# Ledger of designs, part 97: designed miniproteins, single chains, continued (2)

Each design is a single chain, and the fold is of that chain. pLDDT is the mean over its residues in the fold that is shown.

## One batch from the design tools (miniprotein)

Design m7223
Fold by ESMFold2-Fast:
Structure m7223 (fold): chain A 132 residues (1-132)
Amino acid sequence: SAALEELGKKLREAAKAGQYDEAEELLKTYLANGGDVNASDEFGTTPLHLAAQSPSDKAKELVELLLKHGADVNAQDAFGRTPLHLAASSGRLDLVEVLLKTPGVDVNAQDKFGKTALHLAANTGNEDLVEL
């Protein structure tokens, strides 16, 4: 429905902004109306992708919330990037740790350039992320 599409867009916007309280409210309403937590935009970008690259101090809580509600930890965008790729490239060790602890995470997933999350982490110069 048009209303469900609009809720999905608002959820992605809240996830990008790292607005936990707004994202939680939108997610609960979206799921109650039959929404798919893994619904993506035209670039294959899911709410989890947006949360994993958010500069917000609430991004970790939001990633955990989305994963709890069935977000696909291995979802790939149009560039072949998983949430783990985005967290690693952003140098967000806290987000990387949450994603690595998720059951079924594929640490060997390659983006369209053949890069894994470990390759992107190494490029940030962060020694803690090299443990990927």
Scores: mean pLDDT 87

Design m7224
Fold by ESMFold2-Fast:
Structure m7224 (fold): chain A 94 residues (1-94)
Amino acid sequence: AQDANGRTELHRAAALPDAEESLERVKELVDAGADVNVLDKNGNTAAHWAALAANEENKEQREEILKYLLEKGANLGVLDKNGLTAVDLFFLNL
């Protein structure tokens, strides 16, 4: 189910402040059949939200989330409304 901004539980899980909890919850939801390619109203996938939550302290764990999503069929070439991929956002936040 999507909220008022088109976000699924997977989008929210990928954006959790604690990177370890984020990875665990992402794996739980994807293993339960969550669609890794759902877009919110801003054109963001769960991968975009994981990348937006990346910083110098958690970049290793956020990269692991991105790699996991890619392994499960996430299209990392999806552009948000600003024309940015999840990988673009990941490097802009470091």
Scores: mean pLDDT 83

Design m7225
Fold by ESMFold2-Fast:
Structure m7225 (fold): chain A 160 residues (1-160)
Amino acid sequence: MRVEIREARLEDVEALAELQRRASRTEPLDALGREALTLLVEESEAGRSGLRIFVLEADGEIVGYLAVRIDRERRTAHIVDLAVDPRYRGRGLGRLLLRHAIELAREAGAERVELEVLASNTAAIRLYERMGFEVVERLKNAAVVRGRLEDVLHMALRLE
């Protein structure tokens, strides 16, 4: 398994939309999800919003992605989304994407990397904690997942 991280392109939008449907724990975003993903990839390629989208390829298949927003004024990087295909989990690929986000944040001069995660996502939380992220806030009932209210954890890593 040869693994590579590269910037997402408009040609990847279909594979990203399919990966998001497989990796999501929420209801799949309907046809609006592809149009929104196209606009987010165009915005990433244009570099105007500080949004950067990356694909993780394994042997020529897109098996993960990372979306990071860099705020240069706040000196913060926000992990907007991070997913790995269920078929490829347990192989360290989510750690590889998260490391790449932290490296991008340092290169951008960020002092902090931030993310939001569902309190029920104990697999992602344990990944973030092992990478030095701490829970900074708990938003009670801040998300709806399959018709149930769920808590959201705001987690952060300080960059030295």
Scores: mean pLDDT 92

Design m7226
Fold by ESMFold2-Fast:
Structure m7226 (fold): chain A 84 residues (1-84)
Amino acid sequence: DKLFKKYDKDGDGKLDKEELREYLEEVYGVKLSDEELEELFKIGDTDGDGKIDKEEFELLDIAFGRYGLDLPAIKEYIEELKNA
């Protein structure tokens, strides 16, 4: 909760790509390419609205903590939880 709110700079309850980039660089010390960031954002943006909500963010955070930059593993994990 507190982590999401820290990076949700506009307070709309969602993260854009730039807010997600800042989160990954500050928390995990990882710098993604624009292509990797777009892939990760698409994985998180399950409703296709161009934003990542709090629930999607929490799933990404858990998956990133477990799998790091293994984007295919993150995608599989999120899709499994979405269907469960």
Scores: mean pLDDT 73

Design m7227
Fold by ESMFold2-Fast:
Structure m7227 (fold): chain A 75 residues (1-75)
Amino acid sequence: MREELLERAVREAEIFSLIANYVIALKNGDYEEAIKWLEKLIEKLREMYEETGDPRYKKLAEWFEKQLEELKKKL
């Protein structure tokens, strides 16, 4: 249980870090960096969906995929 809680916390911290880096890049107008972080975030969310089966991760990944498409149009 203790190890399972730590593993979950680490995974959620990784997702939060990816979101934070993406938002910072957007705020700085660095769309190339924002795309890089967003692609990593989408990949991590897909991995979480495959491991947990929680449809919230899939929906969140799909939402960020749309953000990625919109962001690429700004380049």
Scores: mean pLDDT 80

Design m7228
Fold by ESMFold2-Fast:
Structure m7228 (fold): chain A 62 residues (1-62)
Amino acid sequence: LEVGDVVVATEDWTGFVPGGLDFKKGERLLVEEVLDDAFVRARSLTTGKVGIVPRSVLERVE
């Protein structure tokens, strides 16, 4: 994943870290920043909310 990617949530997620983002399976997110090898900062295209998301629950939209 890289900045500017549109990704889809592969499962329902509730943020467990400070600044974490909650979303449902099938929601589309925009990657705004790659934080490390495990996490990105993303914006929900459904809610407009921004937060930290694990890369493991995201899949790039082709």
Scores: mean pLDDT 77

Design m7229
Fold by ESMFold2-Fast:
Structure m7229 (fold): chain A 74 residues (1-74)
Amino acid sequence: SMMLIEEGERLFQEGVKAHNAGDYEKAAELYERAAELLEGADPERARQYRRALASVLEDAGRTDEAARLLAELD
């Protein structure tokens, strides 16, 4: 559990670096992997990471995908 949380946070931080660098595809992949890894161990953190995924999808012009993801976060 703790190991999964630490790995998820590591992936998320790498995603943030990619996002800030304008590498939206890499950021989206890293955010999705981080969220999937934490889905069972920390659902609230996984939800936060999926919000970050929606944000990078918007930045990438993938607005329909972002809107669908945000609708599922209820």
Scores: mean pLDDT 87

Design m7230
Fold by ESMFold2-Fast:
Structure m7230 (fold): chain A 84 residues (1-84)
Amino acid sequence: MKKVIVKITLPDGTVIEIVLLKENAEEAIKYVKDQLDKLVDGVANILDTVSGVITSLKLKVGDVIKITATQGDEVVSDTYTVTK
């Protein structure tokens, strides 16, 4: 696993930076999107590898979250739309 820096931009413009140990930036994006999906389903405690702030995120249906993962010179961006 390698150190990946993930920036999560909330709909209000708030940026949350987290550090993950993943194989690459794409795997970090996939992990974060999966955790966000579970969080909006009411399972707030599954982000146990990320300290503190994300478990308190107030998300609404239709919110678009921008995710950017950086590992060395690799940068991957994706978006997550809250559907529940």
Scores: mean pLDDT 68

Design m7231
Fold by ESMFold2-Fast:
Structure m7231 (fold): chain A 90 residues (1-90)
Amino acid sequence: MGDELLKAVIDGDVEKVEELLAKGADVNAKNGLGNTPLHIAAAQGLLEIVKLLLEAGADVTAKNVNGLTPLDLARMHGHEEIAALLEEAL
């Protein structure tokens, strides 16, 4: 469940992300590593997708299996604009 949304985020497919969220996809779905769509978008520097996920009510405080939040991943990968946006959402 949520595999299609996670895949669309990995692919950077903005239109597919919008379509899946509009169809009621779970914005907070977790993969086998506990990563949500927001974790993946933050790690990959996908600013437009981060904005869409936040508008859809993504949990910015969610921790993956390593205890990392989306903000932690944005910082680790040097995505300063995404990190600032996630800090404002906290």
Scores: mean pLDDT 87

Design m7232
Fold by ESMFold2-Fast:
Structure m7232 (fold): chain A 67 residues (1-67)
Amino acid sequence: LEELVEKYDKNGDGRLTKEELIEALQSLGLSREAAEILVDRFDKNGDGYLTKEEALEALEAAKEILG
């Protein structure tokens, strides 16, 4: 999961855009709709960016959903 965050953190600033995280979640097997809902849930500031910690939590939640 951490490697996946690093792959999609194209700026190397320790944050992901919503779109980058949606792409990462879809790579795990989520639909775009499920990924968007999950990203919005973890974007607590509503600024369109997620911290590495928030992104990891979202990816872990996706794994739990997928089994």
Scores: mean pLDDT 76

Design m7233
Fold by ESMFold2-Fast:
Structure m7233 (fold): chain A 61 residues (1-61)
Amino acid sequence: MLEEAEKYLKEGERALQNKDYDKAIELFRKAIELAPPGSPLYARARTLLQKAEIEKRKKEN
C-alpha cells in the first residue's frame, strides 16, 4: 500500500504540472487513502490536493 500511495502521489504531481487538475485531485485522494495518517506522504498528498483544488477553482471561476 505505501508503494502504491507513492505512485499515486507522483502521478498526481505530474497531472498537476500538466494543469490536469481533475486528474491530480483524484490521484492525490487515492494517495491520501493509502498513506498512513500522520506520515510525510499523507501530509504532502493533502497539501498538493489543496493546491490542485484551489488552482481548479481559480481556472473555473
Scores: mean pLDDT 81

Design m7234
Fold by ESMFold2-Fast:
Structure m7234 (fold): chain A 94 residues (1-94)
Amino acid sequence: AEELFKKGLELFSEGKLEEAKKVFLKVIELYPNTKEAADAYNVLGFIEAVEGNYDEALSYYQKALEIKQKLNDKEGITTTQEEINKVKEAKERA
């Protein structure tokens, strides 16, 4: 899970957003309900938000939040909720 997630982050840092999305979706498919799957959903939510796809971003962040809640990841829950609030505000202004 970690190695594939890191590959996704490398592609994301290089600006290869479509390739990064494919890798993160593969993390979610192969390693569901893991910390890496939750983090992959979070990055997908961020990419969609940057592209102006606010409903898709909210959907991905909500999936990340569900997994983080199951894992009792208090910090991840807080961070994901902050991102959800930012996207909701951006959507209201669009």
Scores: mean pLDDT 84

Design m7235
Fold by ESMFold2-Fast:
Formats: structure tokens, C-alpha cells, sequence
Structure m7235 (fold): chain A 100 residues (1-100)
């Protein structure tokens, strides 16, 4: 379980970096490309982890949900919405760590 949560923490950190770069550059296509690659790698790592299947399914759903919301925010050029989704992800991870 700890390994899968660590993977999600790394995902959150990398997502925050992508959002910050997007805010500075305004390059929507590059931000979406980086986010899709990160999402694919993160899901593969979660699936390969030793976590229970129920936790894997939950974490994959969260990753896919956040990725979808961020892609929508990037397409709308809504930096505030993108930053709000990153903060929601961070709070989710903090709560998850308290339950395990």
C-alpha cells in the first residue's frame, strides 16, 4: 500500500510542475502531452505495485479523474482551475495516508 501511495505522491509533484510550467509558457499542447505521458507511466506503476486490487482501482480512478480535469483546464486556459485540481489531489493524498 505504501508503494502505491508514494507513486501517487510523485504523480502529484510532477503534475504541479507541469501546471507551473504551463502557467509560465502558455503551451497547452506541451502541457497536455507531458500530462498524458505522466498519467500512462503512473497507471503502469500502480498496476505493477503490490497494493490490493481495490486500492489500485481507487488510485487509478483518481489519476484518470485529475488528468481529465487538468486537460479541460489547460484547453480553457484556466490556470486557477488547474491549481485548484492540484490542491484537491494533495488533500486527497494527505487523507489517504491517514487511513492506511
Amino acid sequence: AEEAIEILREYAKRVEEIVKEYKKTGDVEKAIEKLKELTRETIERIRASSAPQSLKDELIDVVEYITSKLIDAFKKKDFELAEEEVEKLKKYIENLEKEI
Scores: mean pLDDT 84

Design m7236
Fold by ESMFold2-Fast:
Structure m7236 (fold): chain A 73 residues (1-73)
Amino acid sequence: MVEGKVVDENGNPIKGAKVTLYGKGSVITDDNGNFKFEGFGTYKLTVSAPGYSTVTKTVEITDEVKKVDFVLK
């Protein structure tokens, strides 16, 4: 499983940011900026929101819960 939080450069949570996991689909962040995807393996996560620059990270998910946070500018 991969889970994480999307915040702005001041640490404020971004609601409604689109998190895309290539091969799985997309989710929208909740009121606290949180997102979650289930699975194992190596994935590319792309986060976008209106007014912010897009951020992409590669995440490897093994036998643990992987946490990955994004800061948008």
Scores: mean pLDDT 78

Design m7237
Fold by ESMFold2-Fast:
Structure m7237 (fold): chain A 95 residues (1-95)
Amino acid sequence: MTLVGPYADWSDDELFEYIYKKAGDFAPEIFGRYLGLDKNKDGVISFEEFLEYVTKHEGLSEEEARKLFKEMDKDGDGYIDLDEFVEYEKERLLK
C-alpha cells in the first residue's frame, strides 16, 4: 500500500508544468521516466512499484533495484517522491 502524495490528483499537463518549473530543459525526459515509474498516479514511488517496474521492464535484479532505490530515496523514508525523483534525474542528466 502506497502513501498518496500531494501530486496524486494532478493531470499529466500539471505534472509536466511542475517538472518544467523545477528542471527546465530536462523536463520531457524526467516526465517520461516518472510516468513509467508512478503508473498509479499516487504522486510517490514505493519500493514495491519501483522493484516491479525495473525488474520486469528494465531487466534489473532485485539487488540492483534496491541499490538504485536507496540512491534516489534521499531522506530514507522508503518512498521516492516527485521532488527526490526530479533532483536525482537532474544529477544523472548533468553527469
Scores: mean pLDDT 70

Design m7238
Fold by ESMFold2-Fast:
Structure m7238 (fold): chain A 69 residues (1-69)
Amino acid sequence: DFLFRVFDTDGDGVITAAELRAVLRGLGLDPSDEEIEEIIKAFDEDGDGTLDREEFKKFLASPLGKALL
């Protein structure tokens, strides 16, 4: 909940590629645009190019999400 709100900076209930990139860079990571796109693509079940709360939960529960955060 708190972590989702940190990533969802505008409070619209979804995380955009730009918001994901900005927060990861703030954590000292330097993801490429391709890496951000692959993360979104892997967890974006709706194909809208954003992560909703449930998709973000799946990302955080994955080994990739745990390794990054």
Scores: mean pLDDT 70

Design m7239
Fold by ESMFold2-Fast:
Formats: C-alpha cells, structure tokens, sequence
Structure m7239 (fold): chain A 107 residues (1-107)
C-alpha cells in the first residue's frame, strides 16, 4: 500500500495517466499522503494534468473530506508556497481543473 501510494504520487506529478489508472486498479490509495502531506490530486492539479484530476475526483474511494496531517481539508490545505490545489490550477490558467476542484469541495 505505501509503495503504491508513493508510485501514485510520482505518476500524478509526471502526468502518466495510464500508470495512475493501473496503480488505482492495483489498490493504491487515491487519498494517499506522503510525509510532506502531498496528495495525488494536489500534484496533478499543481502540474495541470486535467485528465488525471478528473480520474482522481471520479474515483469511488475519493474522499473530498480527507484531512491533512494538521487536520485541514486537503482540498483547502495550503502547501509550502501558501497555495491550495485550486490556487495552483488558477495560477496555471487551468480553469477546468479549478472548476472541478470547487465542485468536489462543495459536495
């Protein structure tokens, strides 16, 4: 599980959609957090990987109420740059990613 989670983070950051799909099928935790609190969704949004963001948000095990290590909702958590996943999407000009993250936060 932990190894699959780390591989899922790497695939999400790199934009490797097929590897993300395969890792989730192998039981990788879609809500996985590394020691720094990074999630697959946050890394995909930060990098502008729209199709991976869609895949992660639509996953049946995705928890929009997942909390980070500080007890803050991961969809609203600020990273080391002071930015949320939605802030990153807007900064990159990824309006569709920003809209999807706002919808997930509201549900």
Amino acid sequence: MEKLGKELLDAARRGDLEKVKKLLEEGADVNYQDESGNTPLELAARMGHLEIVKLLLEHPDFDPNALDVDGVLVLEAKDGFGLTPIDWARLRGEEEIAALLEEARAS
Scores: mean pLDDT 77

Design m7240
Fold by ESMFold2-Fast:
Structure m7240 (fold): chain A 80 residues (1-80)
Amino acid sequence: SSESQKLLEEAQKLLDETYEQINELLEKNDLQGAIKLTEELIEKLKELLKRAKDPEVKEQIEDQIKNLEEFKQELLEKLK
């Protein structure tokens, strides 16, 4: 559906824009800033997930959230 397509496009735009910002923080060795921004992105994707009605769209957004949770964990390990 057009709504499903728009949700996926919103999710991809959020990922693209936020990854650019995360990369800038990582270049400055701001791991804490990168973690916070990743957490904010996860919450934004969870809000998009609440709007999704199509099971395939839900699965795709859930997969994006899972990948970000794993990325966040990798950043947290670098702080140790």
Scores: mean pLDDT 86

Design m7241
Fold by ESMFold2-Fast:
Parts: structure tokens; C-alpha cells; sequence
Structure m7241 (fold): chain A 68 residues (1-68)
């Protein structure tokens, strides 16, 4: 179970970094007035949100294995 715990911690670390990146991009979007740059920021936020959802699902699976 030690390797699974290390994998879970690594995945949580990636999740926290992605949350930070999404928050930073949302702050940039709130201050941005150029429609083209706003569209690019929105696309980037959507891509990172999808990655975040996948990592959260992975973390849940690893956590379930640790509880079994």
C-alpha cells in the first residue's frame, strides 16, 4: 500500500497545481477586455478543468484501493 499512498500524494499534488492554474487564469480572464485573448483563456480553462476532473477520478480510484 505504500506505493499507492505515494501515487495518491503525487496525484493530489497535481490536482492542487491545476486548481491554482485555473484560479490564475480566471483572474486573468476577469481583467481581460480583448475578445480574442478572452476566448483563448476560456479554452485553456476548459482544457485544465477536464484534466482536473480526470485526476480527481484517478485519485478517487487510488483512494478506494487503499481502503480495500
Amino acid sequence: KEELRKQLLATIGRILRLIGEIEDLRRQLAAETDPARRAALEARIRALQAELAALQAQAAEISAQLDS
Scores: mean pLDDT 86

Design m7242
Fold by ESMFold2-Fast:
Structure m7242 (fold): chain A 91 residues (1-91)
Amino acid sequence: MVKRITEKLEKKTDVVLKEGEKDEEGKTKLHKAAEAGDLEEVTDLLLVELINPSVRDKEGKNAYDLAVENGHYEIAELIEKYSKFLGLDPT
């Protein structure tokens, strides 16, 4: 399982980062999972779906900002580490 996810992540990071589908507030599933504190959903969205963690909603907030604002520091750290791995700024 983990090896398959890692291989899929490696191959797709060289091709496409997915923005994900946005709701009326510009929030993706990653924004909503980070705001809700759903670590499992955040992990799946980053590692399986390869969602771009730097996507901002209509208020200019990304998933990292929402995780921090809602006290989900473990999720915020995961998003930051993943963003740095991809060479992206999570802020």
Scores: mean pLDDT 69

Design m7243
Fold by ESMFold2-Fast:
Structure m7243 (fold): chain A 65 residues (1-65)
Amino acid sequence: GDKLIAEALEDYTAKSPDELSFKKGDILEVPKSSWGNGPYLYATSLKTGKSGWVPASYIKIIGEL
C-alpha cells in the first residue's frame, strides 16, 4: 500500500492551525512518501478524520495499508 498506520506514543497539542492534536494511543494514517522526510509529517487521525502536521518523534509506525 501507499499508506502507513501509526500509533501516538503520547498526547500532543497543536501549536498552530495546520498541526494536528492527538492523544496517546490514537491511530493515524501517514502517506508512505512522507515518512523520513524531516521532523514533521502530514497525518490523518482515524478517530476524528482531521489532518495536520505532527512531530515524527510522537508517533510509532505499527503497520501498512
Scores: mean pLDDT 83

Design m7244
Fold by ESMFold2-Fast:
Structure m7244 (fold): chain A 140 residues (1-140)
Amino acid sequence: MELTELEKQLLKAARDGDVERVKELIKQGADVNAYDPRDPFGITPLMLAARNGHVEVVRVLLESGLDVNQVLPKSGKKLIEAEDYYGYTPLHLAALNGHVEVVRILLEAGADRDAKDKFGRTPLDIARENGNEELVEVLS
């Protein structure tokens, strides 16, 4: 399914941390679960907000019915055969980038803390590998 102009703007607003624009675009009917099928990773608004540590955008997207356990897909390609298929959830992306408060919010929203990436790593494993003691405590 093709992305609408609203959904393209939602991806940008989520990446940039523009809370008021995210709210406006959702009110205009943007699908919060949409991703660009031309993006090699198929990244969603929640994944962009989680990756970049935009706490308030994460809260708004979750309140809009977004799936917290969405895997980072590689649209249009066989995911398991791709070097860049990481199997990252929003929780993995937040942990990888050290965004403690985003991790807390995602866990409260029901994110699967035991989800494994394509390297067999949980978000806790990523926190340990990166030496982020606060994330290790939160994810334990």
Scores: mean pLDDT 76

Design m7245
Fold by ESMFold2-Fast:
Structure m7245 (fold): chain A 160 residues (1-160)
Amino acid sequence: FEELLAALGSPDPAVRLAALERMAALAQRGDAEVQALIDAGAVPAIIDAVRNSTDTEVRLAAVRALAEIAQGSVENQQALIDAGAVPALVDALTDTDTEVRLAAVRALTELLQGPDAQANVAALDAAGARPKLEALTTDKDPGVKTAAEIALRLYDAHLP
C-alpha cells in the first residue's frame, strides 16, 4: 500500500493512473482489502486525485476507485463519507468529461443502494447532490441522463 500511495504523488500521470487502477482492483477483491486501503490512508489520496488532477484519465480512475470502495461494508461507506468523498463526487458531477460525470453518478448510486442508504442520503443532501443530479437528467449524454434518473429515484425513495 505504501508503494501505491507514493505512486499517487508521481509527476507521471501514467504512474498515478496505474496506482488508482490497482487500488480499484484491490477494492474489488473484498472488504478486507478495502479496509487495508482505508487504514493506509488511500481514501484522502484518491479524493485529492479526483479534485486536483488535471489529467482526465486520472480523475476518472480516482472516481472509479471511490465507487469500488463504496460497494463495501457500512464501515467502509462511513469511512468514505468521513474522508469527504461525497462532496468530491458531487463536484465530479459537473466535470467537463462525460465518463467522469457518469462514474460520479454511479459512485453516488452505490451509496444510495448501500446498507445505510437512508443515512447516506443526508450526506448527499448536505453536499448539494440533489440539484446537480436533477441537472444531469438534461445532460447531452444519454447514459449520464439515464444514470441520473435512476439515482434520483433511489434518492427520493430514501428521503424522510
Scores: mean pLDDT 85

Design m7246
Fold by ESMFold2-Fast:
Structure m7246 (fold): chain A 78 residues (1-78)
Amino acid sequence: SHGERLRAARRARGLSQRELAEAVGVSQTTVSNWERGRTLPNTETALRIARVLGVDMIELFLDAEIQALVEAVEKVLG
């Protein structure tokens, strides 16, 4: 899930939820909601998260959606 990937990327950088929140300019509760899959950051905020964590935004948030689209297209095209 998006939340699990965000949590893994944050932990890999040694950041707490509060430290990520301060770096991105949101509340710790907002970061907790993202990591639990309750809410998604908007595109501008997702880009800030990717910059802070030094990872590709696509790897954090779009990989599952891209994979689902590829599988749907392959099913139609054979």
Scores: mean pLDDT 76

Design m7247
Fold by ESMFold2-Fast:
Structure m7247 (fold): chain A 148 residues (1-148)
Amino acid sequence: SVLYDGVLARNGALILEQLKKEGVLDTLNGQLMLAAFEGDLEKVKELIAQGADVNFRDSSGFTPLHLAAAAGHLEVVKFLASLPETDLTARDDRGLTALDLAYAAGHEEVTEYLRKLLEAEGVAIDEARLAEAVRLREEAIRRSRELL
């Protein structure tokens, strides 16, 4: 997916293009996905207050938490994770969690924040899945460069 490769490679132009092609850009949920990826905390708060689904999944299985984590937006991650409805263990279509995407992208503060939350909830961290996330990100970066 162009959106999947855009998220892993942190290419906002590919993410915007794909959300537009999927016809969700003008929806509350599509705007929430974009705001989470951009790190716009105030826009994230406004959209959720308007009824946007915090656990919305796009065609690649990404949630707002996945996008914020992949982009390294700690304050958006903290806000989303503070909401009681948020699924911290949600998996995208490759089986990756928000923690896995943050780790693969090298976002140390987001990774440690999510790791501590998951460990406090008794969720085991899968080191093999962390390694797979790094591999998938390297592939997505290569594909993203080929699409330019």
Scores: mean pLDDT 81

Design m7248
Fold by ESMFold2-Fast:
Structure m7248 (fold): chain A 124 residues (1-124)
Amino acid sequence: MGRELLEAAARGDLEKVRELLAQGADVNTQDEMGVTPLHLAAANGHLEIVRLLLEAGADVNAQDIYGRTPLHLAARNGHLEIVRLLLEAGADVGAKDIFGRTPLDLAREAGHEEIAEVLEEALK
């Protein structure tokens, strides 16, 4: 189940995610790199899957082996609505990866100006 949930979240298969969670799949399952379904849905822009996982009790601040949270991945990849949703769910705006980078640093590096503005406002 854990691997299937990770794969479904990565692909954007909303119905499969819903089915697996209903069957008792661990919403906070991790792969070998500490990556959760929430990391994969956030990285790949799957807004409704992010919403479903958060409602199912996903850890909004889960860190992979590089110290990256779902917010880091959404910010880096330009997913503005997911950034907003994660912040509403209590995401740590100041979380640092193993290189000392915050979600704001990744948004700026990637040129996502509107996301950078949202993250700067959340730090105030």
Scores: mean pLDDT 92

Design m7249
Fold by ESMFold2-Fast:
Structure m7249 (fold): chain A 100 residues (1-100)
Amino acid sequence: AQLEELRAKAKEEDPELLSLLTLIEVLGDVNAQVGAEGDTPLHLAARSSSPTAQKNVEVLLKLGADVNAQNKAGKTPFDIALETGNEDVAEVLLKAGAVE
């Protein structure tokens, strides 16, 4: 499966991406909501302070992540990226069709 190939590559280079891809595989849905906040994997990637956060967001979007998914607080991944100061992530999300 495409997820298994991505996880194999991430295991050597990006442990945060590996964790996100593993979560998607376990849940069976790239847009599955987790935790008390109802965050999707894309919300979790946008919240990350990791230097790989931008790349992780790009990978999730290629897998069909909903750029405008709302968590239980009504926040999109774009809202989370702005709150965390992840300007590079916010820019990627806008290019993918995020609504301001």
Scores: mean pLDDT 78

Design m7250
Fold by ESMFold2-Fast:
Formats: C-alpha cells, sequence, structure tokens
Structure m7250 (fold): chain A 94 residues (1-94)
C-alpha cells in the first residue's frame, strides 16, 4: 500500500482499497507520493479521491511535504490549504 506511493507505482495505487489509509505516523499515500516527488502518483491519488488536506500526527498536510514546485502546484490546484498550520504554527510556504 504505502510502498506503492513511495515508489510511484501507479498500478499498485489503483489497486488500493482505501487511498486515505493512515500509517503509524498518520501519513496517507498522498503524503508519501508528495514527499517522494512522484508527480503522476500524486495526480492518480487525487483522481482516486485522496484527501488533499489530510493531516498527519504533527499537523502536516501533503503540501508541507511537497518535494517539488510541480507537486505543490498540483496539490494547490486540487484545493490544498496553503494557510494550514502544523503543530508549530508554520504554514507550507513558510
Amino acid sequence: GFQAARNGDIEALKAMKDVNAKNELGLTPLHLAAYSGHLEAVKTLLELGADVNAKNKFGLTPLFLAASEEVAKVLLEAGADASAKDSYGRTPLE
């Protein structure tokens, strides 16, 4: 499941039963795809109904973890909240 998002494995992502499942850190597949910079995996997860504003246990959304401007742009176009604050009061663009 989560390994597919880390690797950008589109076929495995489409086979997921719950694209909004959280791991022990509260990370969703979308967090891991964004962190790994897998642009097509990010797009696929959003098309499958991934929550663009999902928060992990530290208040981090996928936008906080976006490895590239291209990933950040796709997340923002999908409705990512650029004003969301993490547990330290920081926004994704600070």
Scores: mean pLDDT 81

Design m7251
Fold by ESMFold2-Fast:
Structure m7251 (fold): chain A 101 residues (1-101)
Amino acid sequence: GPGERLLEAARNGDLEEVERLLAEDPSLLYARDENGRTPLHLAAENGHAEIVLYLLREYPEIALKLLLEKDKNGKTPLDLAKENGHEEIANILEPLVEKLK
């Protein structure tokens, strides 16, 4: 369904598809894969900084809430960015996470 397509688009860095799907239904950002990962988790895990920035800019209320959400392994989007060496994303997310504590 649309949620599965959004998760795949976020995993693959398909910003155009992310934009298209969220324009129809922003609640798709709450979709989770088999590991409990949201589109924000998958974009951060796979180094798609443009998608992360797009979500924070266009859907800030949802994206900021999702920054604190944990997957089935207890990992936040920031944790996944750091673990996978995506320093640019970690540098974007870390100050925001500190302000949300």
Scores: mean pLDDT 91

Design m7252
Fold by ESMFold2-Fast:
Structure m7252 (fold): chain A 62 residues (1-62)
Amino acid sequence: MRWTEEDVLALAQEHGIGLSGDGRVDRADARALIALADKDGDGTVDEAEWAALMTLINLLNS
């Protein structure tokens, strides 16, 4: 299964994860998260990359 920018944006907004540093979560933050996880370079996140992102988000929320 693959997650797109919209899926990552929804997850980031739910968990309050923004990379811009202004406390807002937008599509640029979602693209940055995909770029960090996307080892395939296809602009989507696979199951292993998604699991890594969820682990990182849980760590940031702890």
Scores: mean pLDDT 67

Design m7253
Fold by ESMFold2-Fast:
Structure m7253 (fold): chain A 65 residues (1-65)
Amino acid sequence: MEPFLARAVRDYEAKTADELSLKKGELVLVHERFADGTVLATSLATGATGRVPASALEEVPDSAG
């Protein structure tokens, strides 16, 4: 999958070590989407990588062309 920039639309609290905690407005780079409705993402604020619900994120258009 092509990585894309996304923003947290709400706070999300990690429930396991494999999950990523996010605060509303935090920017993340999404690496992969899973069939269960989660994504693998890296927080641009903390550099941490983990799973987060896709519903907690909104894609940000990349204007770099």
Scores: mean pLDDT 78

